# Ledger of designs, part 4: designed miniproteins, single chains, continued (2)

Each design is a single chain, and the fold is of that chain. pLDDT is the mean over its residues in the fold that is shown.

## One batch from the design tools (miniprotein)

Design m4114
Fold by ESMFold2-Fast:
Structure m4114 (fold): chain A 117 residues (1-117)
Amino acid sequence: MVVVTESGGGTVAEGGSLTLSGKVSGIDFAKSAVVWVRVAPGRPPENVAAISADGRAVAYAPRVAGRATISKDNAASTAYLALSGLRREDTATYYTVALPVDGDEAFWGQGTELRVV
């Protein structure tokens, strides 16, 4: 069974920063790409950052570019999303999506909520 557990959300003031984490178990995390996806109420899912399985390639959505850093710790089976210069529009539930390179399935957790006030 694959389990994804996100943490690190909370309420943060506008202009602040925080780091979200997503721990993945039940797959070879070193062979999984990771995407951070956010969902605001009444809005479609938005891909905010991605990292390749080997950690060498990263991509960021324009709305977070320059304010986000994605990283991957294969020994800890954890992905991180560091966000700075937080805006009210960053208010959403954030999900770690694990994408094994040898499979067609995406694995999602329950998410962690970020509220910017």
Scores: mean pLDDT 87

Design m4115
Fold by ESMFold2-Fast:
Structure m4115 (fold): chain A 66 residues (1-66)
Amino acid sequence: MTFLVEFSGDVAVNIGVVLRLLGDPRVEVKPLSENTYLVTVSGSEEEAEALEKELRSLPNVKVTRL
């Protein structure tokens, strides 16, 4: 499952989230711009839904399911 993840606000806050995603062996992160990323989850649909909920709970993050 693939998500478009858009960050608003300070770049320093966004770095922590990006580093967490890069540390997950089931997650592929492709940068499109400084604050926009394609996130692909190669795990189960349940794992992908859990990650979507986690990302949507973050302030100043917009998540679009592709």
Scores: mean pLDDT 75

Design m4116
Fold by ESMFold2-Fast:
Structure m4116 (fold): chain A 64 residues (1-64)
Amino acid sequence: SVEELLAELRKIMEELIEMVKNKAPKEKINEILKRAQEIAQQLVDLGAVDELLKIEEEFQKKLE
């Protein structure tokens, strides 16, 4: 469901923030980013673009 994909994406984005703060290797960060992109594409395919953009905006602010 869209709700399950949004929850999974939020979890992955939280993991990404922790990895960036801990200066994880670029290879590991890229693996997490690929998984986030896969889920984002599924959300786009399901028409949940507005929900996806809200999550991306929230996490962009946390990384600033």
Scores: mean pLDDT 81

Design m4117
Fold by ESMFold2-Fast:
Order: sequence, then C-alpha cells, then structure tokens
Structure m4117 (fold): chain A 106 residues (1-106)
Amino acid sequence: GRAEAAAREGAEAARAGAEGAAEGEGSAAAGAAAVAAGAAAAGALAARALGGEEGGREAARRAGEEAARALEEAARRAKTEEARRGAELAARAARRTAELGGRPAP
C-alpha cells in the first residue's frame, strides 16, 4: 500500500546514501551516512502517516531496520576512522527509527 511504498522509498534512499558512505572518505562519507539516516526517518514518518497504526508501524520498523543494516555494512567498509564513526552513528539513528516507528501510538 501507500505506507509500504513510502517506507520502501526511504529505505532505498538510505541504501544509496550508505553506499556513498562506504565509497567516500572522511567528512563526505560521514555526511552521506547522516543523509541516509535522515531518509530512513522521513520514510518511516511518511509510512506512519499514510498507513496509520496497523499498516504504518510495520512498514516504518522495516524501513529503519533496512537502513540500519546498510549503514552497519558501510561502517564495516569504511576507509577512514571518521567515515566509520559517522556510519556507526547513523546506523544507531536508523535503529532508533525502527524502534520508534514500531511503537504503538500514545
């Protein structure tokens, strides 16, 4: 549905950003990782808004988890310490997106 499409778009953008982080160097790679985490968050938020409680939660959780895995891989492939730290921080942010996206509404 629309929620799953929004989540998938966010996850795909996050994977592209994570590849940029893995291939980049220094602060540029860290920046790409941050953009990837942001894309995942945006996709998750859109999924929640479009799918509501039932459809949005699972889609948002999956988007965050997919982004986190891509960023964890980028951290393993990182060429510099700065790039590795940036990707690790972004991966933690994506994991938090998955956690928050999967939570029931208050």
Scores: mean pLDDT 81

Design m4118
Fold by ESMFold2-Fast:
Structure m4118 (fold): chain A 100 residues (1-100)
Amino acid sequence: EVQVVESGGGLVQAGGSLTLSCAASGFSSKVVSVNWFRADSPQDDPQQAEFLGRTKTDSKGKASLKLNSLQPEDTAWYYCKAISEDGEVYWGQGTQVTVS
C-alpha cells in the first residue's frame, strides 16, 4: 500500500519560516522526485494547484521544502506529489500554512 504523508504545516508569524516534509512509502520502485504545489483551499483539485518546484528525496523517500520569509499572502494549502522510478504518482493529503 502506497502512502504519501505531509507534515510541518501550521501557524507562523509574518517574516517567519516553516519546513514542510513529505514521506513516501510502499512504492514498488524508488521515489525519484517530490514536486510541491500550492492551492488556496483544501477543496481545490490538487492537480490544478500551482507548481512551486521539485525537491530531492533522501534514501528513505523523504523530502523537505523550506518556506522562508513568509507573508500573509503565502497562507495556503501545500501539497507534495511523489513520483517513483517506474512512473507511479501519488499525492500527499495537503498541509495548511497560515501566516499572520
Scores: mean pLDDT 81

Design m4119
Fold by ESMFold2-Fast:
Structure m4119 (fold): chain A 66 residues (1-66)
Amino acid sequence: MVTDAEITAAVGDIYLALGNYLLEVKNDPEGAAEWYEKAASLYRQAGDTEGARIAEENLKKAREKA
């Protein structure tokens, strides 16, 4: 059975993908940063330390491009 933590991490993956879409396709680093921040928060709630790190690294890159 899928756990609440697994669902939370999966939503984090969706937010990370949305951030990537905004950065790569829409060329919107400000919008991408918002979604990366949300993804990092969800990964931390799920206990996914690697996901949180990746989202935080992408957040920094988006802020550098803004």
Scores: mean pLDDT 82

Design m4120
Fold by ESMFold2-Fast:
Structure m4120 (fold): chain A 60 residues (1-60)
Amino acid sequence: MMSLEAHREYRRLVLELLEAKRNGAPRSVLEEIVERILELLEKHAPSQVEQERKYLEEFL
């Protein structure tokens, strides 16, 4: 279970990813943001990492 602080950081990173994709950022920048999201999940909700990784990779 993620803390409120971790969940807030997760939302911030997801919004950053959406904004970067909308602005046509290069794939390397999008992948960097995805890695930061997955790192946060590995620390706070490791059981969700594999599902989220597949979801984010399909989103890119």
Scores: mean pLDDT 79

Design m4121
Fold by ESMFold2-Fast:
Structure m4121 (fold): chain A 65 residues (1-65)
Amino acid sequence: VIQDGIDKASQLLANGASIEEAAQVFVDTVDPRTQILRAYEEDGHAVIELLASDGTRRTVRIKIP
């Protein structure tokens, strides 16, 4: 499920979508209850900072093609 979200987000970035669009698709694919705290580009990667429904903070880094 997480990998499916990464794959979909990466495909959107490859097609010129924004970091914010890719982050939203990632969340919608993996767990729509997750909040996006921050989404930005750093070192050629889309960095997505998340707050899960259980209060767990997670950071996902997706290479921009």
Scores: mean pLDDT 81

Design m4122
Fold by ESMFold2-Fast:
Structure m4122 (fold): chain A 61 residues (1-61)
Amino acid sequence: MKAEYYVLVEDENGRLVAAASGEAESVEEALKKGIEDAKALGVPATVVVYENGREVAREEV
């Protein structure tokens, strides 16, 4: 089972942009990777996980 994650940050104009993305073998692993990537950015971010084109998890970091 493959899950995709996106790390979304707000730019200077209030637009959500993807600052990081990746894939994992599970939703749990995708969320974990996304949170690690978000923390490494040092800015407020939202991690969104997709499975089969559907949002299955979301976490604010």
Scores: mean pLDDT 81

Design m4123
Fold by ESMFold2-Fast:
Formats: sequence, structure tokens, C-alpha cells
Structure m4123 (fold): chain A 62 residues (1-62)
Amino acid sequence: MSKGESQLEATLKRADILAKQGKQEEAAKLLEESAEQMKDTDPEVAKKLLEKAKELKKKAKK
């Protein structure tokens, strides 16, 4: 697997833990920061991280 794939899995797991603690906005911010780091090396992984961050922000405000 690519280096980005392993990073995606680790970041999603951390974000899930934060979201379950009620810190959905913090989880979304973590995903957005990780996506910024990955956008130049693995844009597909960055896109998936941004999509997950968008979902968490939507849930946090509802």
C-alpha cells in the first residue's frame, strides 16, 4: 500500500475517537490539517480527508 493509505487510516481513526468524545469540530480540523499536508503527495487521500471533515462539521452544527 502507499504511504498515504496508511496515513489516511491512522488519521480517520483519531478523528473518529474525537468525534465520539463530542469533539466533532476538533476532529474535522484534524482531518483538514492532515489533508493540507497530503495534498501535494497524495491528492486522492487529501480529498477523502476533506470529505470526512465536511461530514463531521455538518454533524457538529446539527
Scores: mean pLDDT 76

Design m4124
Fold by ESMFold2-Fast:
Structure m4124 (fold): chain A 60 residues (1-60)
Amino acid sequence: SAAALLARIAALDEAWRAGAEDGAADRALFAEAQTAPPEVQAAALARVRERAEAVAAARA
């Protein structure tokens, strides 16, 4: 489950970098992360920060 969540975070990160943002999928991931161990929650938050930077760069 934790590994599956990390894989989904990575997949969404790839989509975000490509500019294919999906707010619904993003919210669903955050909601699911709430039931994850603190390590996975921290990884999700770190990815949100990286995603914001990646989206800004992609928008140029």
Scores: mean pLDDT 65

Design m4125
Fold by ESMFold2-Fast:
Structure m4125 (fold): chain A 65 residues (1-65)
Amino acid sequence: SVEERREQLLAEFEKKYPEYAEDFKAAIDHVYREAKRRGLTEEEMLARLDRVYDAFKARIEDEKK
């Protein structure tokens, strides 16, 4: 489910990047709320959650350089 995927991504992020966990949670929650507001399907919401995770990970990895 979308909720399970959200929880999985949050747990992965907190484990790997604990200092950024709150920022990531805020971003993923914003994307989730907007997707629900727009009436997106579960598949569309899952894709957006994955994109947020990938974007945050890329940004953090770039910042560490």
Scores: mean pLDDT 80

Design m4126
Fold by ESMFold2-Fast:
Structure m4126 (fold): chain A 83 residues (1-83)
Amino acid sequence: SMKELEKKAVLLLNDPNVSLEELLELAKELGIEVKFKEGRPKVADAREAIMKYLQKKYGLEVDGLPTGLNLNKIAEKLGIKLE
C-alpha cells in the first residue's frame, strides 16, 4: 500500500548508509520525480525529493530542507519509531 511505502521511505531516510539505488527505486514506487543537475543523480537529490513528498503529505511547516527532527515527526504520524 502507499502507507507502507511511506513507512519504508522514513526508514530509508533514517539510514545513514542508504544507497542511491534504494532511494531511486522507492521514489519511482511513490511516483516521485527526482530532480538533479546535469550528470548523475546524487543520494542528496533523492533524499530531498522523498522528504519534500512526505513533508507536504503530512503537513509539516519547514523553513527549508527537512531535518532529522522533521523525519521523527513524520515517523510519529505514520505510527513508527526510528531506531
Scores: mean pLDDT 75

Design m4127
Fold by ESMFold2-Fast:
Structure m4127 (fold): chain A 55 residues (1-55)
Amino acid sequence: SAKLEELGKKYGLTVEQLLGLVTLERELGRDVALQYGVRENGLSREEAEEIIEEL
């Protein structure tokens, strides 16, 4: 989607990485998705929170 492409450009993530965060939030909850985004995708906590809030 255009929204995922825009978020990917803004934060330097692929659409697949963004979909991975969506899947983690849905299956394991927000905190797990935030922690994964920070540790594995190189995001700050604030960036991870903004991405998940916009998804």
Scores: mean pLDDT 82

Design m4128
Fold by ESMFold2-Fast:
Structure m4128 (fold): chain A 93 residues (1-93)
Amino acid sequence: SMEEIVERLKEAAERDPVVADAAALAAKFYNNAKGDKEAGVELGKEAVKALKEAAEELAKDGSPEAQELAKELEEARKELEKLIEELEKEVKS
């Protein structure tokens, strides 16, 4: 669920501050998706971009912990992209 993604990213941000912006944007996406779906879609796209940037920075670290976190962020990004696509279809309907 969207709530589970937000909670996972919040936990990830506690493990590494590079995730903090992505976690905050995902929470804003979730909150806006309930009322302002168009704003939600745009915030979701910003969260996806922040997740890609965080995963790239973690990949540069090279530690096993950073590599594992980068994989977790890539999985969360793919799940988030699907939710954004669903919300975007609702906006266009």
Scores: mean pLDDT 83

Design m4129
Fold by ESMFold2-Fast:
Structure m4129 (fold): chain A 118 residues (1-118)
Amino acid sequence: EAFEKGREAAQKGDYEKAIEYFDQVPEDDPEALLAKGEAYLEMGQYEKAIEYFKKAIDVGDEETKARAYTLLGEAYYKMGDKEKAIEAFQKAIEIASKNPKYQELLDRAKRLLEEVKE
């Protein structure tokens, strides 16, 4: 319930409300950690976004890690840290390349890496 309400609030652009709902989800839930990071990223709170994406990497499976590294790269790029953005996207590519079911994640990470290198 809380996770679904948080996701709906985020889709409407109400990121503060989304975070309130995600705070009701267990602290080690990888989907809630990713969603909190994304909400902070959309709000321009890049350091908070990075904190949550790193936590999602620590507790998540390979799919979650690939998603989290891609989002981590986006946050670093928005902060102006091009080197850390490239490292994060390369890590996402490394993980996503290991399983054909992650093709969409792989393609996204590759596209973002090329955008940062320009």
Scores: mean pLDDT 86

Design m4130
Fold by ESMFold2-Fast:
Structure m4130 (fold): chain A 86 residues (1-86)
Amino acid sequence: MEKVKELVEKTKENIDKMRKAAEESPQEAARYAEEVATNLEEIAKLDPSLKEDAQKAARLARVTAAGGPRYLDEAIEAVEKLIEKY
């Protein structure tokens, strides 16, 4: 439980950084998206109740990291929806 809470807080921080970076540096935004995806994948492994939503959000974050800003807003929305459940 403590580790999931820590990962959720880390994900919130990285989402804020992604939003700020998106306007100035798509490359930095992509890097924060990769960290978000990694944290969400770990949440999915640690908490089975969040697994499906965390995996879906992680996939969108991975696509944002690899493919650029097209899915950035969708990734942020999916992560915020997951965080609201916890």
Scores: mean pLDDT 78

Design m4131
Fold by ESMFold2-Fast:
Structure m4131 (fold): chain A 55 residues (1-55)
Amino acid sequence: MEELKERIKKNLEENKEKAKSLPPKEQKIQEEINESFERMIEAIEKLIEENLKKK
């Protein structure tokens, strides 16, 4: 899970950088996509914490 979280974070940062060179309307769409990935990272972090507590 931690490796997956790290890969998603890397892709998110790359997408944010590329979005800055897009027209405003396309930036808005990419921003929504990036928010979805941020939500996914948060969910993965929560699952890792729960898994550690179940020891």
Scores: mean pLDDT 75

Design m4132
Fold by ESMFold2-Fast:
Structure m4132 (fold): chain A 118 residues (1-118)
Amino acid sequence: MIETRSLTFPADADPEEVAEAVLKLVRETKADELHISFTFARPLTPEEAERVAEELKELAKKYGIDAKVRYTDDHVTLTVKITEDITEEQLREFVRGAAELARRHGASRITVTATKKV
């Protein structure tokens, strides 16, 4: 069975509150995967989108998070694998940093989808 739940935040939301809500979602769903999507009010140039994607990849690497980044003209999406090796502190700091990064780059919304497979 697949269980999926989503949260949506304005990009100017407190990064600590975003991180706490995501951790609660992961605990309640026992999620093995997160999809974090940043929506931009204006289309990004390819260069802007690639810069955001690279900064997110560097942040994931810093906190030991296995994340894949994809982007379109108005969305940047992270697919994060949640393994037993990832601590709540690592996930908290990563989500907080990602929310702050989205705010700096002019994102309007952050959507987090937690999925439990099997």
Scores: mean pLDDT 81

Design m4133
Fold by ESMFold2-Fast:
Structure m4133 (fold): chain A 65 residues (1-65)
Amino acid sequence: SEREKIANEVAIIAAKLADGEISEEEARERIKEAGFSEEDAEKIVEAIKNKDWDKAGAVVQAALA
């Protein structure tokens, strides 16, 4: 489904950000390109930076509802 594809794209972005492969700004831009608002992308990136994976997932699920 489209929801599953978007969630998978965010998971890949989260892994790259956590591993230091991409910057916080690049992660935010990629999440926005995946269809999220600027506000939701910022919340997701902050959750990933704080290693709060449950919060990151919750924001993604809420935005896709």
Scores: mean pLDDT 82

Design m4134
Fold by ESMFold2-Fast:
Structure m4134 (fold): chain A 70 residues (1-70)
Amino acid sequence: SREEALRLLIEAAELLRKGDGIEATRLVKEAARLVGGDYQVGLGAMVEALEKGLSVEEAARRALEAMLRA
């Protein structure tokens, strides 16, 4: 579900902020499978949001929206 995908993306964004890119990417791939999206699009949107100083929750939301649009 989209709610489950968002939960995984929030955890992934937290892991990216801690420097755990490998585990974060794994969770983004799981979220992408749940919504039928492209994990590379989602991961890119998440990284961009975090680099702009946005919250973990906003980065996760942007990743989900990007995957749903692609």
Scores: mean pLDDT 87

Design m4135
Fold by ESMFold2-Fast:
Structure m4135 (fold): chain A 89 residues (1-89)
Amino acid sequence: MSEEARRLLEEGRERLAAGDLEGALEAYRRALEAAEEAEDIELLREVLDGLAAVAAAAEAAGDLETEIRATMEVIRAAVAIIAIENKKK
């Protein structure tokens, strides 16, 4: 459901703004799963932007593990967008 994905996306944004990188990553991962299930490309793009912001914040903090995890989820979001676009013709 796109509404649940949107709620999780906003939760991720709030946690990132608070400096909670682990909480932001978890919220964005859940938003990614919900947006993938809904095949909502616009939400997937917003989730990708959020995950990229987590990766950048983790890099700035020297948190290599969180940076790698967030970057892997960015790749997953990008692959999901491409796969859904290819299904649409």
Scores: mean pLDDT 84

Design m4136
Fold by ESMFold2-Fast:
Structure m4136 (fold): chain A 91 residues (1-91)
Amino acid sequence: SFEEALKEVKKVNSSGKRTLTVEELAEVLEKLYGLDADFVREVLRALTGSDVLSREDLAAALRRLTGEDVSDWSLYEAAARLVLALASLFP
């Protein structure tokens, strides 16, 4: 669920940084959906072009994948939504 993804994203970025790494998001997807971390890292790098993801990077990725506008969303909310979107693409 979105709330579960949101909690896990907050856990991997406990320092409260304004960015998330591809490794942190891969850890969340592996934990919640059992997706291979190496595979998820490769997909995220291909999608974003970066190993470090700002809120803007996450919003752009979501817009490209789902057409959603998340410009008003926090880093964690955008990341949680991206986790759900990726999980739905690789069932």
Scores: mean pLDDT 79

Design m4137
Fold by ESMFold2-Fast:
Structure m4137 (fold): chain A 85 residues (1-85)
Amino acid sequence: MDEVLRLAEELIRLAEENSKRAPSLEIEITIGMLLMAISVSKLSGEPDVKLIVKLGREIYELAVKNGDYELAEKIKKLIEELEKL
C-alpha cells in the first residue's frame, strides 16, 4: 500500500508539472481522476494499481504529444515501477 501511494503521489507531481508546462483541460481532468482513484484505493484498502497505471499512461501520452520527452521518460519509468507492485 505505502509504496503504491508513494509512486502515485510522484505521478501526481509529474502530472502537475506537465499541466504547468502545457496546460489543457485534458491534463486537469486526468489529474482529477487520478486523485479520485488514489482516494478510493485508500478508502477501500485495495489499491487500484491498474487504474492508476492507466491514468499514468494518459499523462505520458500528453507529455509525448506536447514534445516534452524528458518528462515523458520520467513518467514512463514511474509507471514501470508501479507495474512491478
Scores: mean pLDDT 81

Design m4138
Fold by ESMFold2-Fast:
Structure m4138 (fold): chain A 65 residues (1-65)
Amino acid sequence: SVEEVAKKLSEETGLSLEQARRAVEALLLAKEGKTEEAAEILRELGLTDEQAYTAGLLLIQEGLA
């Protein structure tokens, strides 16, 4: 679930739970083809390469990507 991925992302990367939820939402928008909206959210969050990579892996593991 989105909540499960957000919790794991927060624990693994040190992002707040709110930031982690926003990052997961952005990645799901990208999967739906809303890449411009996703890119804007990710820019605002200022994710590191490590945080972005971890988020992608967690989405794959939970079957959301």
Scores: mean pLDDT 77

Design m4139
Fold by ESMFold2-Fast:
Structure m4139 (fold): chain A 81 residues (1-81)
Amino acid sequence: SMADLQADVDALRAALPGYRELAEKIGELPKSEAASFITAIDLMEVAADWAASQGVPGAAEVAAELRKIRDLAKENYEKAL
């Protein structure tokens, strides 16, 4: 439902600072945990982008922030390899 999508987007927005902190420290995580985190952020970005296409307020901004976090995580993960 739209209410469920809005709740999911609001939850993702609230989690963004924590995800950014993890992306900054990703090189300190075990390789399997780092890879799982990157995969999870990528899936969350796809979900937020879809919610944006459905007209959920703020979803486009959340998707854009998740994209930045994903890119940061990938960059830092590759540097740690």
Scores: mean pLDDT 87

Design m4140
Fold by ESMFold2-Fast:
Structure m4140 (fold): chain A 58 residues (1-58)
Amino acid sequence: MSEEERKKLLEKLIKSGKEGIKKGVPKTLVLGYAVREAREAGLSEEEIEELRKELESV
């Protein structure tokens, strides 16, 4: 996966995760899914931590 593809995936996961939480999906489920998807896609631990912080802030 290219750096551009990883950035797009990170942005997509943050956006969809925030939308899910706002619609009433439990934050724990959203975080679990998003972190798993990011890890399986090969995002770095730093990118995964950014994802966690963004979703935790909702």
Scores: mean pLDDT 82

Design m4141
Fold by ESMFold2-Fast:
Parts: structure tokens; sequence; C-alpha cells
Structure m4141 (fold): chain A 60 residues (1-60)
């Protein structure tokens, strides 16, 4: 699910992008996502060129 939010953030612009990126960061911070899922999501965000979302996930 975390990976899915990262993909949607990268595919979206403006307010939608911010909403998906925030949802991904909240999910990572909540403890529902495993460390492996967070690492995979960070890698995917970087592969998609979304450094802002990757940075948010690293701080979670």
Amino acid sequence: MLVELVKKAAESTGSKRAAYATAAALLAASGEASKEEIEEAIRLARELGDEETARLLEKA
C-alpha cells in the first residue's frame, strides 16, 4: 500500500501529489509499514524522480 501511494504521488501534480505524499509519510510514521516496505518505497520514489517524497519517507 505504501508503494501504491508513492506511485500515485509521482503520477499526480499540485494538491493531489501533496495529498498522496503526505498519506505515504503518515503511513510510514504510523508503524503499519515494515522497514522493508519503507526502504522499497524510498527506492521507488527516487527511481521515479520524486526526491521530495523520498526525503519525507526517510524522516519517518
Scores: mean pLDDT 79

Design m4143
Fold by ESMFold2-Fast:
Parts: structure tokens; sequence; C-alpha cells
Structure m4143 (fold): chain A 65 residues (1-65)
């Protein structure tokens, strides 16, 4: 859906802005984001962005280390 495509783009942009390498996978209405080697501070900031996006869109967004 357009909403999923927009959410994926925003997630990738947010990861890039924080200097993180993220793998984004979509299955149905669930988005799984995998990040490795991030600092605790960058990971926490990214988690806040993903939480806000999930609340705003109603999408299930999961962050995995």
Amino acid sequence: SLLLEEAEALIRMAASSLGLEAEVRVEGDEITVTVRGASPEDLEEFRKILDALGKGTGLKIRLVE
C-alpha cells in the first residue's frame, strides 16, 4: 500500500540521518527493522522515531538488534 511505501521510505531516511545501516522488511501490515552495531544513544533515538511513526500510522513496527 502507499502508506507502507511511505513508512518504509521514512524509516530508511531516519536510519540514514542517524548514520545507521538498517534492513527493512515488510510482511502484511508489519514492518521489521534490523539494526546492528548502533550506539545505545542512536538506537534509543531511532526507537523513538519508529514508535512515533507506528502511533501516527497504526502500523506495527518492530525494531530488532
Scores: mean pLDDT 81

Design m4144
Fold by ESMFold2-Fast:
Structure m4144 (fold): chain A 70 residues (1-70)
Amino acid sequence: GKAKVVVEIETGGKTPEEAAKAAREKGQEVSKAIQEAVDKLIKETGVPEEKLGYEGRYEGSKAILTVYEL
């Protein structure tokens, strides 16, 4: 099957809208978590970065990012 990693980031927001705003304000922390997930997926699967897709959603105070093989 195609490779997939899910990353959950605590934003401190109490609603999905607040979580989205907080994630933007924490841009470097969010970017680091995304980069670590990408690096892990590439290292474990050998899939090149150019073949990765991204999906994002918010659930309560959490930003949930899925990194997957295209």
Scores: mean pLDDT 73

Design m4145
Fold by ESMFold2-Fast:
Structure m4145 (fold): chain A 72 residues (1-72)
Amino acid sequence: SASDERKAFVKKLLELARKAIEAQPEPDPELVKKLEEAERAFEEGDLEKATRLAIEVEIELGMRLIKEAVGL
């Protein structure tokens, strides 16, 4: 069902965000807070908030990796 597919998608986004944070030697506390907020939203059934926050975490992590790679 659409509901099951949406939940599976959001869960996967959260898992990817968590793995990305765990891959860092020293995770940013603000990104950890945002991930925790996304996880709480998912548990409460707020899939829109959970999706938005998970994507924001992934974008911020991606931008940080790019910055480190180019020596900025």
Scores: mean pLDDT 81

Design m4146
Fold by ESMFold2-Fast:
Structure m4146 (fold): chain A 110 residues (1-110)
Amino acid sequence: GTTPLERFLADLKARYPQLDAAIDEVLEARREYGRVVQRINNGELLLDVDTFQRLQQRLSDAEAAAIARVEALLARGDIEGAEQALRELAATIRALTRELLAEAERAQRA
């Protein structure tokens, strides 16, 4: 299914072609995160349920905050600021992906 972020980014791509590269960075980071989640769901990676839920919530919160920030920047015509906010979101998603992998590594050593 489509996430709120994916729907938001699809709308942005249609309305602001100048954001295409930054949007693609977010979509790539989200796909990388999704692949790690799939490995956890398939049992290939072991992770504590509480830790997994906490990281999923942090991702959800970061995505919601980024959507609000991008909307506010675009409302005032700050395209450059919106591009930077999208790149910051991609970096945040990649940091959370690394944290998921580190927690899975830790769980396998316990």
Scores: mean pLDDT 89

Design m4147
Fold by ESMFold2-Fast:
Structure m4147 (fold): chain A 66 residues (1-66)
Amino acid sequence: SALEEEIRSLLSPESEILELNVKDPNAKPYDIRSTERGFRIDLEDGGYIEIRGSLADVVAVAKYFS
């Protein structure tokens, strides 16, 4: 999807999108938390993105939704 490609472009080559569950592309991030696999960004509409990668990559993705 276009959204997946845009998010992928913000990540380092070693980082991986583990889960992409975005219901509303205008939904704002409200939380970033560590998981067993990496980091998860929770969105206000109940959507989320889980990334295996650096905190810098996760912050870049959160800013994209801000």
Scores: mean pLDDT 85

Design m4149
Fold by ESMFold2-Fast:
Structure m4149 (fold): chain A 61 residues (1-61)
Amino acid sequence: VEERAQELIEELFREILREDPNASLREILERVKERIESDESIPEEVKEAALKLIEEWEKQL
């Protein structure tokens, strides 16, 4: 579950960076959180794990 969550975050991070290469790291992470929360196709366990990982990374920023 955690591995799947990490891969999902990395994939969305790359997509958002491609879409807006001038976005700040904080803006990218916020957008990743929004996409994960709004995506009904993502299993609930993966969403929870991904959001927890993003929170940990935001704490280190």
Scores: mean pLDDT 77

Design m4150
Fold by ESMFold2-Fast:
Order: sequence, then C-alpha cells, then structure tokens
Structure m4150 (fold): chain A 60 residues (1-60)
Amino acid sequence: MKEKVLELKERAEKAIEEYNDKYEEAKTLPKEEQEKVIKEMEKKLEEIGREIEKALEELL
C-alpha cells in the first residue's frame, strides 16, 4: 500500500503539470471550453485523491 501512495503522488504531480499546460492554452478559449478542460483535470485529480485517501485509511 505504501508504494501505491507514492505512485499516486507522482501521478498527481504529473496531472498538475498537464493541467497547467492545458490551462494556459484554454484560458484564451471561451469559458465553456475552459470549464470542460478544468472539469476533466479535476476529475482525474479527484480519482487520484480518492485512491490516496483509501490507501491512507488502510495504513492508518
């Protein structure tokens, strides 16, 4: 389980980097398109966060 938590942290860091890249391009788009990009990235981060929370719950 500890290894999975570390892997999830790495995935979250990469997802944040990808989000920054997409956000910079999307901020010139209409707000509706920006919201789609943000929603997609937030969903990915939420899934990673839930997996981290579950892993920590089992460790704690």
Scores: mean pLDDT 73

